# Designed miniproteins, single chains, continued (4): the designs that were tried, part 38

Each design is a single chain, and the fold is of that chain. pLDDT is the mean over its residues in the fold that is shown.

## One batch from the design tools (miniprotein)

Design m13376
Fold by ESMFold2-Fast:
Structure m13376 (fold): chain A 64 residues (1-64)
Amino acid sequence: SDVIKRNIMADTGLTEADIDELLAMVKAGASDEELIAKIRELSSRPLSDEEARGVIRALRLMAE
C-alpha cells in the first residue's frame, strides 16, 4: 500500500528503495532479527527497537 509506504518513510527517514529492499527480504522469509539489523543499517537516524518492530509489522502487512 502506498499509504503504508509513505508513513514508514515519514516516520523513519527510510527511502522508497530501502522499503522495497526490506519488502524483498520479508517475501524471502527474513527473520525479525535480520530485518531489524537491515532497518538500522539503512536508516538515516537511530531507530528504537519499538520503531524497528513497527516497520516490520507494516512491511508484513504490505507483503500480504
Scores: mean pLDDT 82

Design m13377
Fold by ESMFold2-Fast:
Structure m13377 (fold): chain A 119 residues (1-119)
Amino acid sequence: MEEYKKAKEMAEKVKSLTDEEIDQLLRDLLAREGPDALSRLFQKYLKYAYIAYKAGDKETAEILFKFAQRASDLLVQAEAERARAAGHRVEVTGPLKVEYDPELGELVFHLPSLRVTPL
């Protein structure tokens, strides 16, 4: 399981950082490379969180999911601010959540969304 090994290595990297250092890295990425780069990073961490979960490593999954949640929250905030600056009304549904659904027997991911209404 090469992908699971990569997920563990990613989680160890995240563990080496404070919440403040993570938030700063995400802000720096957004400023330097834009929202598409932050979106790709979010998707990558969400993917590897799921891989770790399917491998039975819930601790690694939670660490990677928390990182993905921080990236998602920043991305949603930045897009909401851009829409408001353009004079639009913005409603945000979030943050990103993961919940274990006992009826489905698996994790359910609730993705944040933006509703933008032109004014």
Scores: mean pLDDT 76

Design m13378
Fold by ESMFold2-Fast:
Structure m13378 (fold): chain A 58 residues (1-58)
Amino acid sequence: SLAEQAREYAEKAEEYAKKGDAEKASYYAMQGVVLGLTAGDEEAARRAEEAGKLAAKA
């Protein structure tokens, strides 16, 4: 489902942010936000957004 994909993309964004891969973290974060909002999964969208913010600070 779109909600499951949003959660997976949020998790990938978090993983890449922790690894310091800002480019991949930002990509997965943007996709996770879009998919999360489209699916109505606010938590997945929020997690993706926060991962993107962490990547931007690295």
Scores: mean pLDDT 82

Design m13379
Fold by ESMFold2-Fast:
Structure m13379 (fold): chain A 66 residues (1-66)
Amino acid sequence: AAADPLAADTPAAREAFLAGVQARIAQDWAAAATAYQAFLDAAPADPAVRAVAEENLADARRQVAA
């Protein structure tokens, strides 16, 4: 992204989102699901980032179930 969409979020929320991204790259779907859920529970400020996290959480959960 050209801008930091997480700049307004808490450090814990930013760390959770980044952990989710890293877990997805590693294909650790259980860790990705946990991290994205933690991010969403922190009530992220940007609705576009929230939508991306919701999609990534749903994808991670599908991968775990498969």
Scores: mean pLDDT 77

Design m13380
Fold by ESMFold2-Fast:
Structure m13380 (fold): chain A 69 residues (1-69)
Amino acid sequence: SPLEEAKRQAKLAAEAKDVTTMLAGLHSAIRLAEEAGDEELLKKMREAYQAGFTDPERARKLAEEAAKL
């Protein structure tokens, strides 16, 4: 399901070794969360994505939180 795949992409983003891979994973998770209609997950993913450009460690924590929703 899009929701399960969105959470999977969030987990992969949190585990990513580099910021580019993390951002790509978060971007995929955002699209899947939009498809699933999960507004809470979508909000968290968008926050993680924006954080990724300035604070990668904060972005990872937000991605971990999103994966656990």
Scores: mean pLDDT 82

Design m13381
Fold by ESMFold2-Fast:
Structure m13381 (fold): chain A 60 residues (1-60)
Amino acid sequence: MKGLYVAIAPFPKTSSDELAFRPGDVLEVLEQVNDEWYKAKSLATGETGLVPARFLRRVE
């Protein structure tokens, strides 16, 4: 689901196509790639990449 999400766990980025984040980072989800992965943009850095959906919670 598109929108703003907050990270609830750290993700250390294991591939160049992925986006690293820390708990509390705000990410704009651009598209859902599948049930486990989103394509998102970090609002702090402006970088985009794949992020694990399970580590994110939607912000209202």
Scores: mean pLDDT 80

Design m13382
Fold by ESMFold2-Fast:
Structure m13382 (fold): chain A 62 residues (1-62)
Amino acid sequence: SRADEVLAAMAGAYWKLTQGEEVPDEELRRLIAEVKELLPEMSEQAKAVAEKMIEAFEEYLK
């Protein structure tokens, strides 16, 4: 599903950040926006994962 694709992309970006690789701010903001639109379509478990990643990305963008 689109939600699964966006979550996978978000997880990939998060993994890159943990490895010390650079991810463009615009890409992180795009992923946050896309995930937020898809939250109502996700399972409770997927929402919890998505919300944690959103928080992590928003901390990086401060």
Scores: mean pLDDT 82

Design m13383
Fold by ESMFold2-Fast:
Structure m13383 (fold): chain A 69 residues (1-69)
Amino acid sequence: MKEEIEKEVAEALVNMYIALGDLAESKGDYETALELYRKALDLAKQNGLSPELIEEIEKRVKEAEEKVK
């Protein structure tokens, strides 16, 4: 099924966005990090990924939001 294939790809993409967000944050680019974490969160929710992964991404989003201020 197309949806089943999408979940594996979505998980890989989510992990890539998290890694890119972490990289942006390490460079002090908190706005880019926040955007990347939000993309990861949207993909994780849209593709029904684990609640634990979603919670971890939400935590990263909140931390990045505080740094953008």
Scores: mean pLDDT 80

Design m13384
Fold by ESMFold2-Fast:
Structure m13384 (fold): chain A 73 residues (1-73)
Amino acid sequence: LSPAEQAFERRAEERLGELSERVEADPTDVEALREAARAAEALAAETPDPELAAQLRAVAEALRRRAEAVEAA
């Protein structure tokens, strides 16, 4: 991996891990779900890997749908 790819992986793991802990602690925290979705989208835009970008966008969409479902409940 290039230094840029290694830096991206570390940043992605740290950011997503932090947000995952917040969502797991309170799965009805709409703000945490929306923040996680935004973080996933930002990482998708930054990654040079189109397959990883597609996966991150799918995760972001799933988190948004979950936030909307919680708000509708």
Scores: mean pLDDT 75

Design m13385
Fold by ESMFold2-Fast:
Structure m13385 (fold): chain A 98 residues (1-98)
Amino acid sequence: SADRERLAEARRAFEAGDYERAVELLSALTDSPDPEVRREALRLLAEIARTGPPEIAIATLGPALAAFGDPDPEVAREAAEVVKLSLPHLLERQRAEL
């Protein structure tokens, strides 16, 4: 499907270090009508949150929060994992500004 091709494009962007492009593509894919695509997009956002720079980890929080109420329990679980990985970076940034 077109969404599967975009998911592969997002992974290539991530592997190339183009984190902004990867997050942009994956954010759109969390709105896919296919729950498998939404789950895989959030799983890749979790990888980005774990391995990317703090600012990029923070950028994954928005798409994850939007997916938190997803009716598919596996999609909601992957969204919770992204929040768990990204939220500490946001809190640390807020503390550094104090």
Scores: mean pLDDT 86

Design m13386
Fold by ESMFold2-Fast:
Structure m13386 (fold): chain A 80 residues (1-80)
Amino acid sequence: SEKEIEELAERLTEALERRDLAGLHKVAKEILERGFSDEEIRKIAELVARRLEERGHPPVTPESLAESLKNMIDLVRQKE
């Protein structure tokens, strides 16, 4: 749902801001467990990129964030 995407985007934004690797891992695992599609992952990445820019962080592309998120999800999948 849109609310779930927004919640995960906020949690991911906070984890990135705090350099919280455990938080990043937890979000990636939750995305994997919920079975989000590539399109939904892209939507999360778009929201995260926007929020980071609004909060004064250097600009990151949604494409780059989506790729990084997919890589984290793949690492989680390998350990489960």
Scores: mean pLDDT 83

Design m13387
Fold by ESMFold2-Fast:
Structure m13387 (fold): chain A 61 residues (1-61)
Amino acid sequence: MESMILSIKYATDSSLYSSQDKQKEWKAQFEKVAKKYREQGLEEVAEAFEEAAKKIEEALK
């Protein structure tokens, strides 16, 4: 499967093995991108990025 959503999941998994500082950067970037895609009406892609950011936030706790 070559979907954007699958790519986001792989990127998220990779970021979870990074330092906490790098994880915070990834979270901020995903949240920013999610907002941009939501504004474009790409809700499914925006939700995938929001879930990725949330998963990173849980890992940071």
Scores: mean pLDDT 72

Design m13388
Fold by ESMFold2-Fast:
Structure m13388 (fold): chain A 80 residues (1-80)
Amino acid sequence: SENDKKVIEMLEKIKEKIEKDESIPEEVKKKIVEGLEKIIEAIKNKDYEKAQELLVEIGDSLSKEEMERFRKIRDEVENE
């Protein structure tokens, strides 16, 4: 669907911004990027329940500071 394509495009842009962000530790980048790749795959397979579960797992795996950095990048992409 068109909505799936838009969500995938947003997630890909978030991945690119995270990978280019020199302020994020490499270990944290790996967690977020791998998580986002799994979410993208779940959406491509139309497994929206799995995509939601994976999003929660990313949130649970990050510290408060790491989560705030992730949310800032997400918000920047959503406002493009």
Scores: mean pLDDT 82

Design m13389
Fold by ESMFold2-Fast:
Structure m13389 (fold): chain A 60 residues (1-60)
Amino acid sequence: MVDQTIRDLVQTVRDFVGEEAARKLGEELQELRRNGELSADAVRRLAREVLDALPGPPAR
């Protein structure tokens, strides 16, 4: 379900980027949902943008 994808994405962002970033992402996804523009493609695009913004996983 799209809702599960949103929850998983927001949780991942919270864990790796921070609570503020996760909150903003969640808000943006909810806006897309309200406007009827929420789709698997839109969620995938946002996930890609968030991952590209990460400094990368810690080596050790």
Scores: mean pLDDT 68

Design m13390
Fold by ESMFold2-Fast:
Structure m13390 (fold): chain A 69 residues (1-69)
Amino acid sequence: GAALLRRIAAHDLSTHYGLSLEEAEEVLRLVEAGRVEEALRMLKSRGLSDEEAQAAVEAARNAVRAIRA
């Protein structure tokens, strides 16, 4: 179900970008809400580069698309 896909996406973001599970879940939430600039700002504040933050947001967008399908 959607909850399982969301959990997998959060774990993948956490593992690949060095985020906590809570931070990964917040990125998914912000992206799902269309608050992409806030997600980028949060990721950069956690030490990600501009390129890493953009990649994480794109991964989150793909995950949200899959969850909604």
Scores: mean pLDDT 84

Design m13391
Fold by ESMFold2-Fast:
Structure m13391 (fold): chain A 55 residues (1-55)
Amino acid sequence: SAADIILRLVEYETGVPEEVVREMVEAGASDEELGKELGISEEAAASFKEAYLAA
């Protein structure tokens, strides 16, 4: 699925396992929390989360 492709790309770019990223988003992690965990900006985390949830 498109969502799975997005998660795999995030894992490739950040080194955080796709399962961990998926669990954080599904648990309702904030954009700040995601950004901190992934080592990216809050803005980039917001964009990723929007794309993932829209897929």
Scores: mean pLDDT 83

Design m13392
Fold by ESMFold2-Fast:
Structure m13392 (fold): chain A 120 residues (1-120)
Amino acid sequence: AEEDLRKGVAALDAGDYEKAVEYFENAIKKDPTNPLAYLLLGQAYYKLGDYEKAVEYFEKAVKNSTDPELQATAYYNLGQAYYKLGDYEKAISYFKKALELDPTNQKAKEFLKKVEEKLK
């Protein structure tokens, strides 16, 4: 599981998003309870432009985690993915949830303001 996560992160860093997906899917097959593997798989799908799958895996990351830091990251990523899907109300909701857990996330504050201005 750790080996697949390391290889997946290396593939993400190299821009090899399809290979990253394969490694993270293998990590989930070996340990289906690991919320980090779901978070990273969601990030790989987001980079591939598959925002619907990104949402699915970020939601699974939140559901399987009790770690506020991982949940804050997943909520921020859900906000970005819903923004790409054109669901601005859900994007705003998730950016607010991310900021409730991590009020220091300046990128989430800036993105929230941008999305709220788009609804006017």
Scores: mean pLDDT 89

Design m13393
Fold by ESMFold2-Fast:
Structure m13393 (fold): chain A 115 residues (1-115)
Amino acid sequence: AVRLVESGGGTVPEGGSVRLTSRVSGLDFAAADLGWWRQRPGEAPEFVAWLSADGRDRAYAPEVAGRATISADPARQTAYLDLKDLRKADTATYFSVARRGTEEWLGEGTELTVV
């Protein structure tokens, strides 16, 4: 079975930085696009970042552009989201996503609180 397990959330000061990590199992990294989504308290899930299966192309939501970096380490089966210059509005549960063709997998999330 494919599984995504996130970590790296917690309480972080405004203006700080964080690395969120997703460990992926049961999926070939070379065959899947990777992404991050977030859900703020009481709001719908929103797109954050995307990375192509070959690692060449990236996309970011306007709200995080210039502050976010998506990356992956295929040797470790791990995807990352680095966020800097954190704002209180970045407080959310962050979910990793993997997509291969029409198949999509979502992790359980990691909570980030910006104080």
Scores: mean pLDDT 88

Design m13394
Fold by ESMFold2-Fast:
Structure m13394 (fold): chain A 55 residues (1-55)
Amino acid sequence: KEEEIERIKKDLEAGIKQLQAEINKSTDPRTKEALKKLIEGLQYTAEIEIERIKK
């Protein structure tokens, strides 16, 4: 359980880091907003999955 949660968190951090790099690289505000929404979606999904594992 704990090991699985740790992996989900690490995958989430890696994904966010990748998307943050794309946001920093992009000069288009529209693209930046889309990427920020993707990050929020990933965080939300990860939180739900972690809560399911803890139950």
Scores: mean pLDDT 81

Design m13395
Fold by ESMFold2-Fast:
Structure m13395 (fold): chain A 62 residues (1-62)
Amino acid sequence: MVGDLYEAIGDVPAIDPNTLSLKKGDRVEVLERLPGGYWRVRSLKTGEEGEVPAAGLRPVEA
């Protein structure tokens, strides 16, 4: 992976076309850290890309 690996700490609903829906425990690769506390990520489960609240993510420790 070329980006940082993070995990959803809770469910994230898709509330608009830019938001990625996640379930607790879903893992994502961080592609971009955007201003305003949202990050663009890729879901490792589905391959979909979208924006999620950074506060809903935890780093996956190696």
Scores: mean pLDDT 76

Design m13396
Fold by ESMFold2-Fast:
Structure m13396 (fold): chain A 98 residues (1-98)
Amino acid sequence: SSTDAIFEAALHAERALRLVDSMEIGLPDTPEGKALAIYLKDIGKELGVPVTVRKAEKPVVTLHTRLGSVTAESDEGNAAGVARVLAEALRRVEELLR
């Protein structure tokens, strides 16, 4: 069911996040990008995962794990684009266990 799918996706994301040693996030040098940088650093602090934010032409997320690094990118410089690349990078981290 759709409810089971959402629950499974959340469990997979939580498991993948526990494998992440640090996050590196590239964001465009725009007002929205700067606001997102502040929020993502705060989230990283709450999750206990070091977050480094750098300037980039488009949203880029690199997740560093003991099994290697995973990078995902979006052409959308907004919050939705950032959320999409974070979800994609976490999904690819889970695939490193397979």
Scores: mean pLDDT 76

Design m13397
Fold by ESMFold2-Fast:
Structure m13397 (fold): chain A 53 residues (1-53)
Amino acid sequence: MSLEEALEEALRAFNEHPTPEVQRLLDEAGRSTDPEKQLELYKRAIEAARAAA
């Protein structure tokens, strides 16, 4: 999964399941300057949203 794909999926997941946990992970990813860390945080946001479903 590319960084762009992960961002799109994470934003969709947040829109469907706007939990504080997903928002926190997205905020942390947006503050990161490390692409690898950003990708991991977006993946965690997707997983958190899926767990909330």
Scores: mean pLDDT 80

Design m13398
Fold by ESMFold2-Fast:
Structure m13398 (fold): chain A 78 residues (1-78)
Amino acid sequence: SEAEELRKKAEEALREAEEAKEEAEKETDAAKYAGAAIRAVGAAVEAALLGEKAKKLGDEKALEIGERAMKIAGGEVL
């Protein structure tokens, strides 16, 4: 299913966003923090877009992925 494949890609992007967010939270160097935060937001936006596409194709589980991704993109990192 195309919806299932998009959901799996959204899950991978969300994982990357969560890992980059954790990296940012551990950084004391401003430049390294900024780099990790940018990566976290970028991956979160990708996860939200992929999750939205999967949801539109009928995968309701993708809604939760999109919601978690939007929390990171919306400033939980910044």
Scores: mean pLDDT 79

Design m13400
Fold by ESMFold2-Fast:
Structure m13400 (fold): chain A 73 residues (1-73)
Amino acid sequence: MDAEEYLRKGLELRAQGRDREAVEYYARALAIDPNYAEAYAALGELAASQGLDAVAAAWYEKALAIDPDFAAA
């Protein structure tokens, strides 16, 4: 399974309300590709959905550092 497959699986798990497992798959995607902006953004969205705005902001900053255009996508 590559980084994209792990991210996709994590997004599927989050859609099922399985947030803990989704985080594990996002972490696996980043272990394969540390510059995967979408995986950092997925972590940010998950943190924001839980009211962890400061944590979400930190993840979004990581995504933007890798892909500055990510915020517009």
Scores: mean pLDDT 79

Design m13401
Fold by ESMFold2-Fast:
Structure m13401 (fold): chain A 58 residues (1-58)
Amino acid sequence: GAEAAARGARRAAAEGGGAAGSAVGTWDMILPSKASTEAARKGGDGEAGAEAAAEGGR
């Protein structure tokens, strides 16, 4: 219902915005390599979503 739709929208926002921020923080703590952190951050933000969409198309 409406609640499920609202939750889905919030989840998408968390994956795009919150998840990317969280991934950067966590990765930086494990490996203080800006290059690796940047790659993980970009993938976690939109790239990961695009890849998942491509995978689903198969």
Scores: mean pLDDT 49

Design m13402
Fold by ESMFold2-Fast:
Structure m13402 (fold): chain A 55 residues (1-55)
Amino acid sequence: MPSFEESVRRLVEELLKSHSPQLVREAVLALGRQERWSPEQLELALRITEEVAAR
C-alpha cells in the first residue's frame, strides 16, 4: 500500500501533466481541506508539490 508521501507524489505528477504548478498547488490545498489533513500532512504535501514542480 503506498504511503501518504508516495500517494501525494503520484497525484502531483499526474496533475502536472495537464495543469500549471500554481493550479496544482491550489488543488492540493483544496484536497487537504476536504480530506481534513493535519498541518504536518498539508506542509509535507505542499513541499512534495514544490519539489516535483521544480524538476
Scores: mean pLDDT 81

Design m13403
Fold by ESMFold2-Fast:
Structure m13403 (fold): chain A 58 residues (1-58)
Amino acid sequence: SIEEEARKIILESLEKLKLTEDAAKFVAEKYLIYEYGLSEEEARKLAEKILEEILKEK
């Protein structure tokens, strides 16, 4: 699903690339816009939601 792809991108950005939370969110947002055709608002909301879920699990 799109949510699973967003989660994978955020986790790889945080864990492998050691990016900040804001940078990981931005990378996922950009990917969702360009690969899945989401609007800027939809991509931002989804990336924010998934990042918050990941952070709650830590």
Scores: mean pLDDT 81

Design m13404
Fold by ESMFold2-Fast:
Structure m13404 (fold): chain A 81 residues (1-81)
Amino acid sequence: SEEAERLIAIAKQLLEKAPDDPLAQAQAYYLLGEAYELQGKLEEAIKYYEKALAYASTLDDPRLKQAMITTLNTAIASIKE
């Protein structure tokens, strides 16, 4: 879908411009998870959400970390139901 292609493009740009930023990596992999979920590629979506969760878990800001972990766990749980 056009939406999925847009999310993939944004994620790739984010990873390219901020490759060593854990927040940028968490955000980028979350967008990839959303894109693959929109395409019905649920195994790939879970893989990218779990990768985003790994980076989110390294964030220094406790509020941002908790918000991202909650969002990612909700996305993963919705697929695994």
Scores: mean pLDDT 87

Design m13405
Fold by ESMFold2-Fast:
Structure m13405 (fold): chain A 66 residues (1-66)
Amino acid sequence: GMKELREKALELARLAGAAQAAAQLGPVTRVEVEEVDEKTLRVTATTPAGTLVLDYSLDELLKKVE
């Protein structure tokens, strides 16, 4: 159902954000995903070198999990 697709989209956003942070800043210590609006997921990835904040389109992520 939509709940399961949404949970998959949230996990994709988490993985994508963590991967970008790890590539740019090194080992990731924390990843947070939040819905800033009905169309946008924000990933905040924290490393010892700093924090990376990335916004993802929920609609585009949902297309990838269908």
Scores: mean pLDDT 83

Design m13406
Fold by ESMFold2-Fast:
Structure m13406 (fold): chain A 115 residues (1-115)
Amino acid sequence: DPEKLKRAEEISEEEKKRIEEEKPEIEKFLEEYVKKAREGKLKTLDELLMGLMALTILKEDDELIEKVVEQIIKLKQMTPEQIKRLQEMVDHMKNSEWTDESIYALYVNMKERMK
């Protein structure tokens, strides 16, 4: 449908503009979570999950990622099956290329939850 395609393109252009305008703030936000992870200042599940995503987006050290994963496992009292699923998700995130759109969506979602 040409009308639906044109509308999707217009939405995509507006989204790209918002992503470009927010890029410096997003980068600062991600770097803040990496710093908190290194300093052991991530205390809540939401902070640990945001830290984990920031570490995978910025391609930080595997040892630091593993430390955050261990904190999540302990905090949630995860079963061996849940741990296996978490490890598979972490491996996928580490090996995946994060798009600007997916990073922006994550940033907006986390910022709204942390208000």
Scores: mean pLDDT 77

Design m13407
Fold by ESMFold2-Fast:
Structure m13407 (fold): chain A 74 residues (1-74)
Amino acid sequence: SNVIEVYLTKSQAADIKPGDKVAIEVPTLRRTFTGTVLDVEELEKYVKLTIELDDPSDGALIRPGETVVVTKIE
């Protein structure tokens, strides 16, 4: 599956909506991936983003709970 789930603070996710294209920086892997936001779920303390990665194989490289930096591309 090329779908990942990431957790951001409400401030970090403020400008992100479904359909947005994002860059996902994974410092532990020293790599940046790209993808499209499928869903934005607002929780009590954070926002859960569901992102579909552009490369189907990349999802296996990003582990649940990895620290990521998500930046809107467009």
Scores: mean pLDDT 78

Design m13408
Fold by ESMFold2-Fast:
Structure m13408 (fold): chain A 84 residues (1-84)
Amino acid sequence: MKTMTATATVEAPEQRLGVLATVKLNSGTTLIGAGTVHNAGARPVTLTTAPIEVPEEEEVVEATATVSTESGARREVPAEVTYT
């Protein structure tokens, strides 16, 4: 097993408290992992998932981060995946 972490830097739609971010990890079109981070609304914010254990041979093709505020505004940005 190897450990993966996904990191994204995003501009929050609102700078007030209540920035909720989710990071989804995909191999092709298949979801293989997700993480959620809640941050106070500083801009820009860097969001990192907790470590996720995956098989040694697994390769993430696509990762995205979704940031939402308490008001429901959302945006998506690409995320970078790191293996340890």
Scores: mean pLDDT 58

Design m13409
Fold by ESMFold2-Fast:
Structure m13409 (fold): chain A 57 residues (1-57)
Amino acid sequence: MTDEEVEEVIRNMNVPEKYWEEIRAAKSKEEARKIALELLVEEGVKELVEAVEKVTK
């Protein structure tokens, strides 16, 4: 996968900088998109849980 394809996936999916190395490790643009989607779902669930815990204790 080229650096331009990595940057396109990161930009189009708004991948946080902390996950960029995971995207770069992908062998194809489609694999990179799948990894990005899985990471974004995990991040969203974690943020929701942490937000509830901080407000409700």
Scores: mean pLDDT 75

Design m13410
Fold by ESMFold2-Fast:
Structure m13410 (fold): chain A 56 residues (1-56)
Amino acid sequence: SQEELLKLIGEILDIIGDIIELEKKLKTAEGEEKEKLEKELEELEKELKKLLEKLK
Protein backbone atom coordinates (compact mmCIF):
# COMPACT_ATOMS: atom_id res chain seq x y z
CA SER A 1 0.00 0.00 0.00
CA GLN A 2 0.97 3.67 -0.35
CA GLU A 3 1.14 4.04 3.45
CA GLU A 4 3.52 1.07 3.80
CA LEU A 5 5.72 2.48 1.02
CA LEU A 6 5.92 5.90 2.71
CA LYS A 7 6.79 4.21 6.04
CA LEU A 8 9.56 2.21 4.33
CA ILE A 9 10.97 5.38 2.71
CA GLY A 10 10.94 7.07 6.14
CA GLU A 11 12.90 4.16 7.65
CA ILE A 12 15.44 4.36 4.80
CA LEU A 13 15.89 8.12 5.30
CA ASP A 14 16.37 7.62 9.07
CA ILE A 15 19.14 5.05 8.48
CA ILE A 16 20.84 7.34 5.94
CA GLY A 17 20.79 10.12 8.55
CA ASP A 18 22.31 7.76 11.15
CA ILE A 19 25.05 6.76 8.66
CA ILE A 20 25.92 10.43 7.94
CA GLU A 21 26.10 11.22 11.68
CA LEU A 22 28.27 8.15 12.32
CA GLU A 23 30.65 9.03 9.43
CA LYS A 24 31.09 12.50 11.01
CA LYS A 25 32.07 10.86 14.33
CA LEU A 26 34.50 8.54 12.51
CA LYS A 27 36.49 11.55 11.19
CA THR A 28 37.69 12.38 14.75
CA ALA A 29 37.54 8.91 16.38
CA GLU A 30 40.70 6.95 17.30
CA GLY A 31 41.64 3.45 18.49
CA GLU A 32 38.94 1.22 19.98
CA GLU A 33 36.25 3.91 19.54
CA LYS A 34 36.98 4.04 15.79
CA GLU A 35 36.76 0.22 15.55
CA LYS A 36 33.39 0.23 17.36
CA LEU A 37 32.00 2.99 15.11
CA GLU A 38 33.19 1.15 11.96
CA LYS A 39 31.34 -1.97 13.17
CA GLU A 40 28.17 0.09 13.77
CA LEU A 41 28.49 1.56 10.25
CA GLU A 42 28.70 -1.97 8.75
CA GLU A 43 25.49 -2.98 10.59
CA LEU A 44 23.65 0.15 9.40
CA GLU A 45 24.77 -0.47 5.80
CA LYS A 46 23.41 -4.05 6.04
CA GLU A 47 20.06 -2.75 7.34
CA LEU A 48 19.90 -0.14 4.55
CA LYS A 49 20.58 -2.83 1.91
CA LYS A 50 17.74 -5.00 3.29
CA LEU A 51 15.29 -2.07 3.24
CA LEU A 52 16.30 -1.12 -0.33
CA GLU A 53 15.60 -4.73 -1.44
CA LYS A 54 12.03 -4.33 -0.10
CA LEU A 55 11.47 -1.36 -2.46
CA LYS A 56 11.71 -3.77 -5.43
Scores: mean pLDDT 85

Design m13411
Fold by ESMFold2-Fast:
Structure m13411 (fold): chain A 77 residues (1-77)
Amino acid sequence: LSPTEQEAVRYLALAIAYYRRGDIEKAMEYVNRAAKLLGLDLVARNEEELILGIKRVLDALSPEAQQLASRLAEELV
């Protein structure tokens, strides 16, 4: 993975982990950081936008990075 993808994976995994714990505010913070790092034109401001943001960040990652993000999110919960 590129260094940029590695960092985006870390932020996305944190966003998913916080979302699963019910910490919507922290989840939005981290998904927005991942989106900005990947050059995506999105800012999640509510839970609906957070869910869409997570999907858009995943779709922007390589298949290898997507698998790593899912695995890391499970480890963080």
Scores: mean pLDDT 86

Design m13412
Fold by ESMFold2-Fast:
Structure m13412 (fold): chain A 61 residues (1-61)
Amino acid sequence: MEEARKLLEEAEEALKAGDAQKALELASQSGYLAIRHDDTELLQRAGELAREAKAAGAPLA
């Protein structure tokens, strides 16, 4: 699950940089891996980041 956590970290950085679309894509990738490995905590965090990215205007221009 290190890969999924790394994607989540990158999603957070993308969101901080104002790239909501990239943050959404990275959070979705992390969520897919969390489902595959039954990591409910990671899945919930990925969902929260995806929600924040959508609220921030993903997809961006």
Scores: mean pLDDT 76

Design m13413
Fold by ESMFold2-Fast:
Structure m13413 (fold): chain A 56 residues (1-56)
Amino acid sequence: SDIILELIRKDLKLSEEQLKELVRMVEEGVSAAEIAKRLGISTSNAAGAVRAIRKM
């Protein structure tokens, strides 16, 4: 759902490019800790986003 992705983008203050990277990393099974490091966000925020995207 594009609505869920846009909410994640706004909540985490990500660019459209960073959101695409987040979705790709989730699909590739990258850990929340590594996603957090690559996007410059907290591990808790990355874990929340991973759960939300996997629920779509």
Scores: mean pLDDT 84

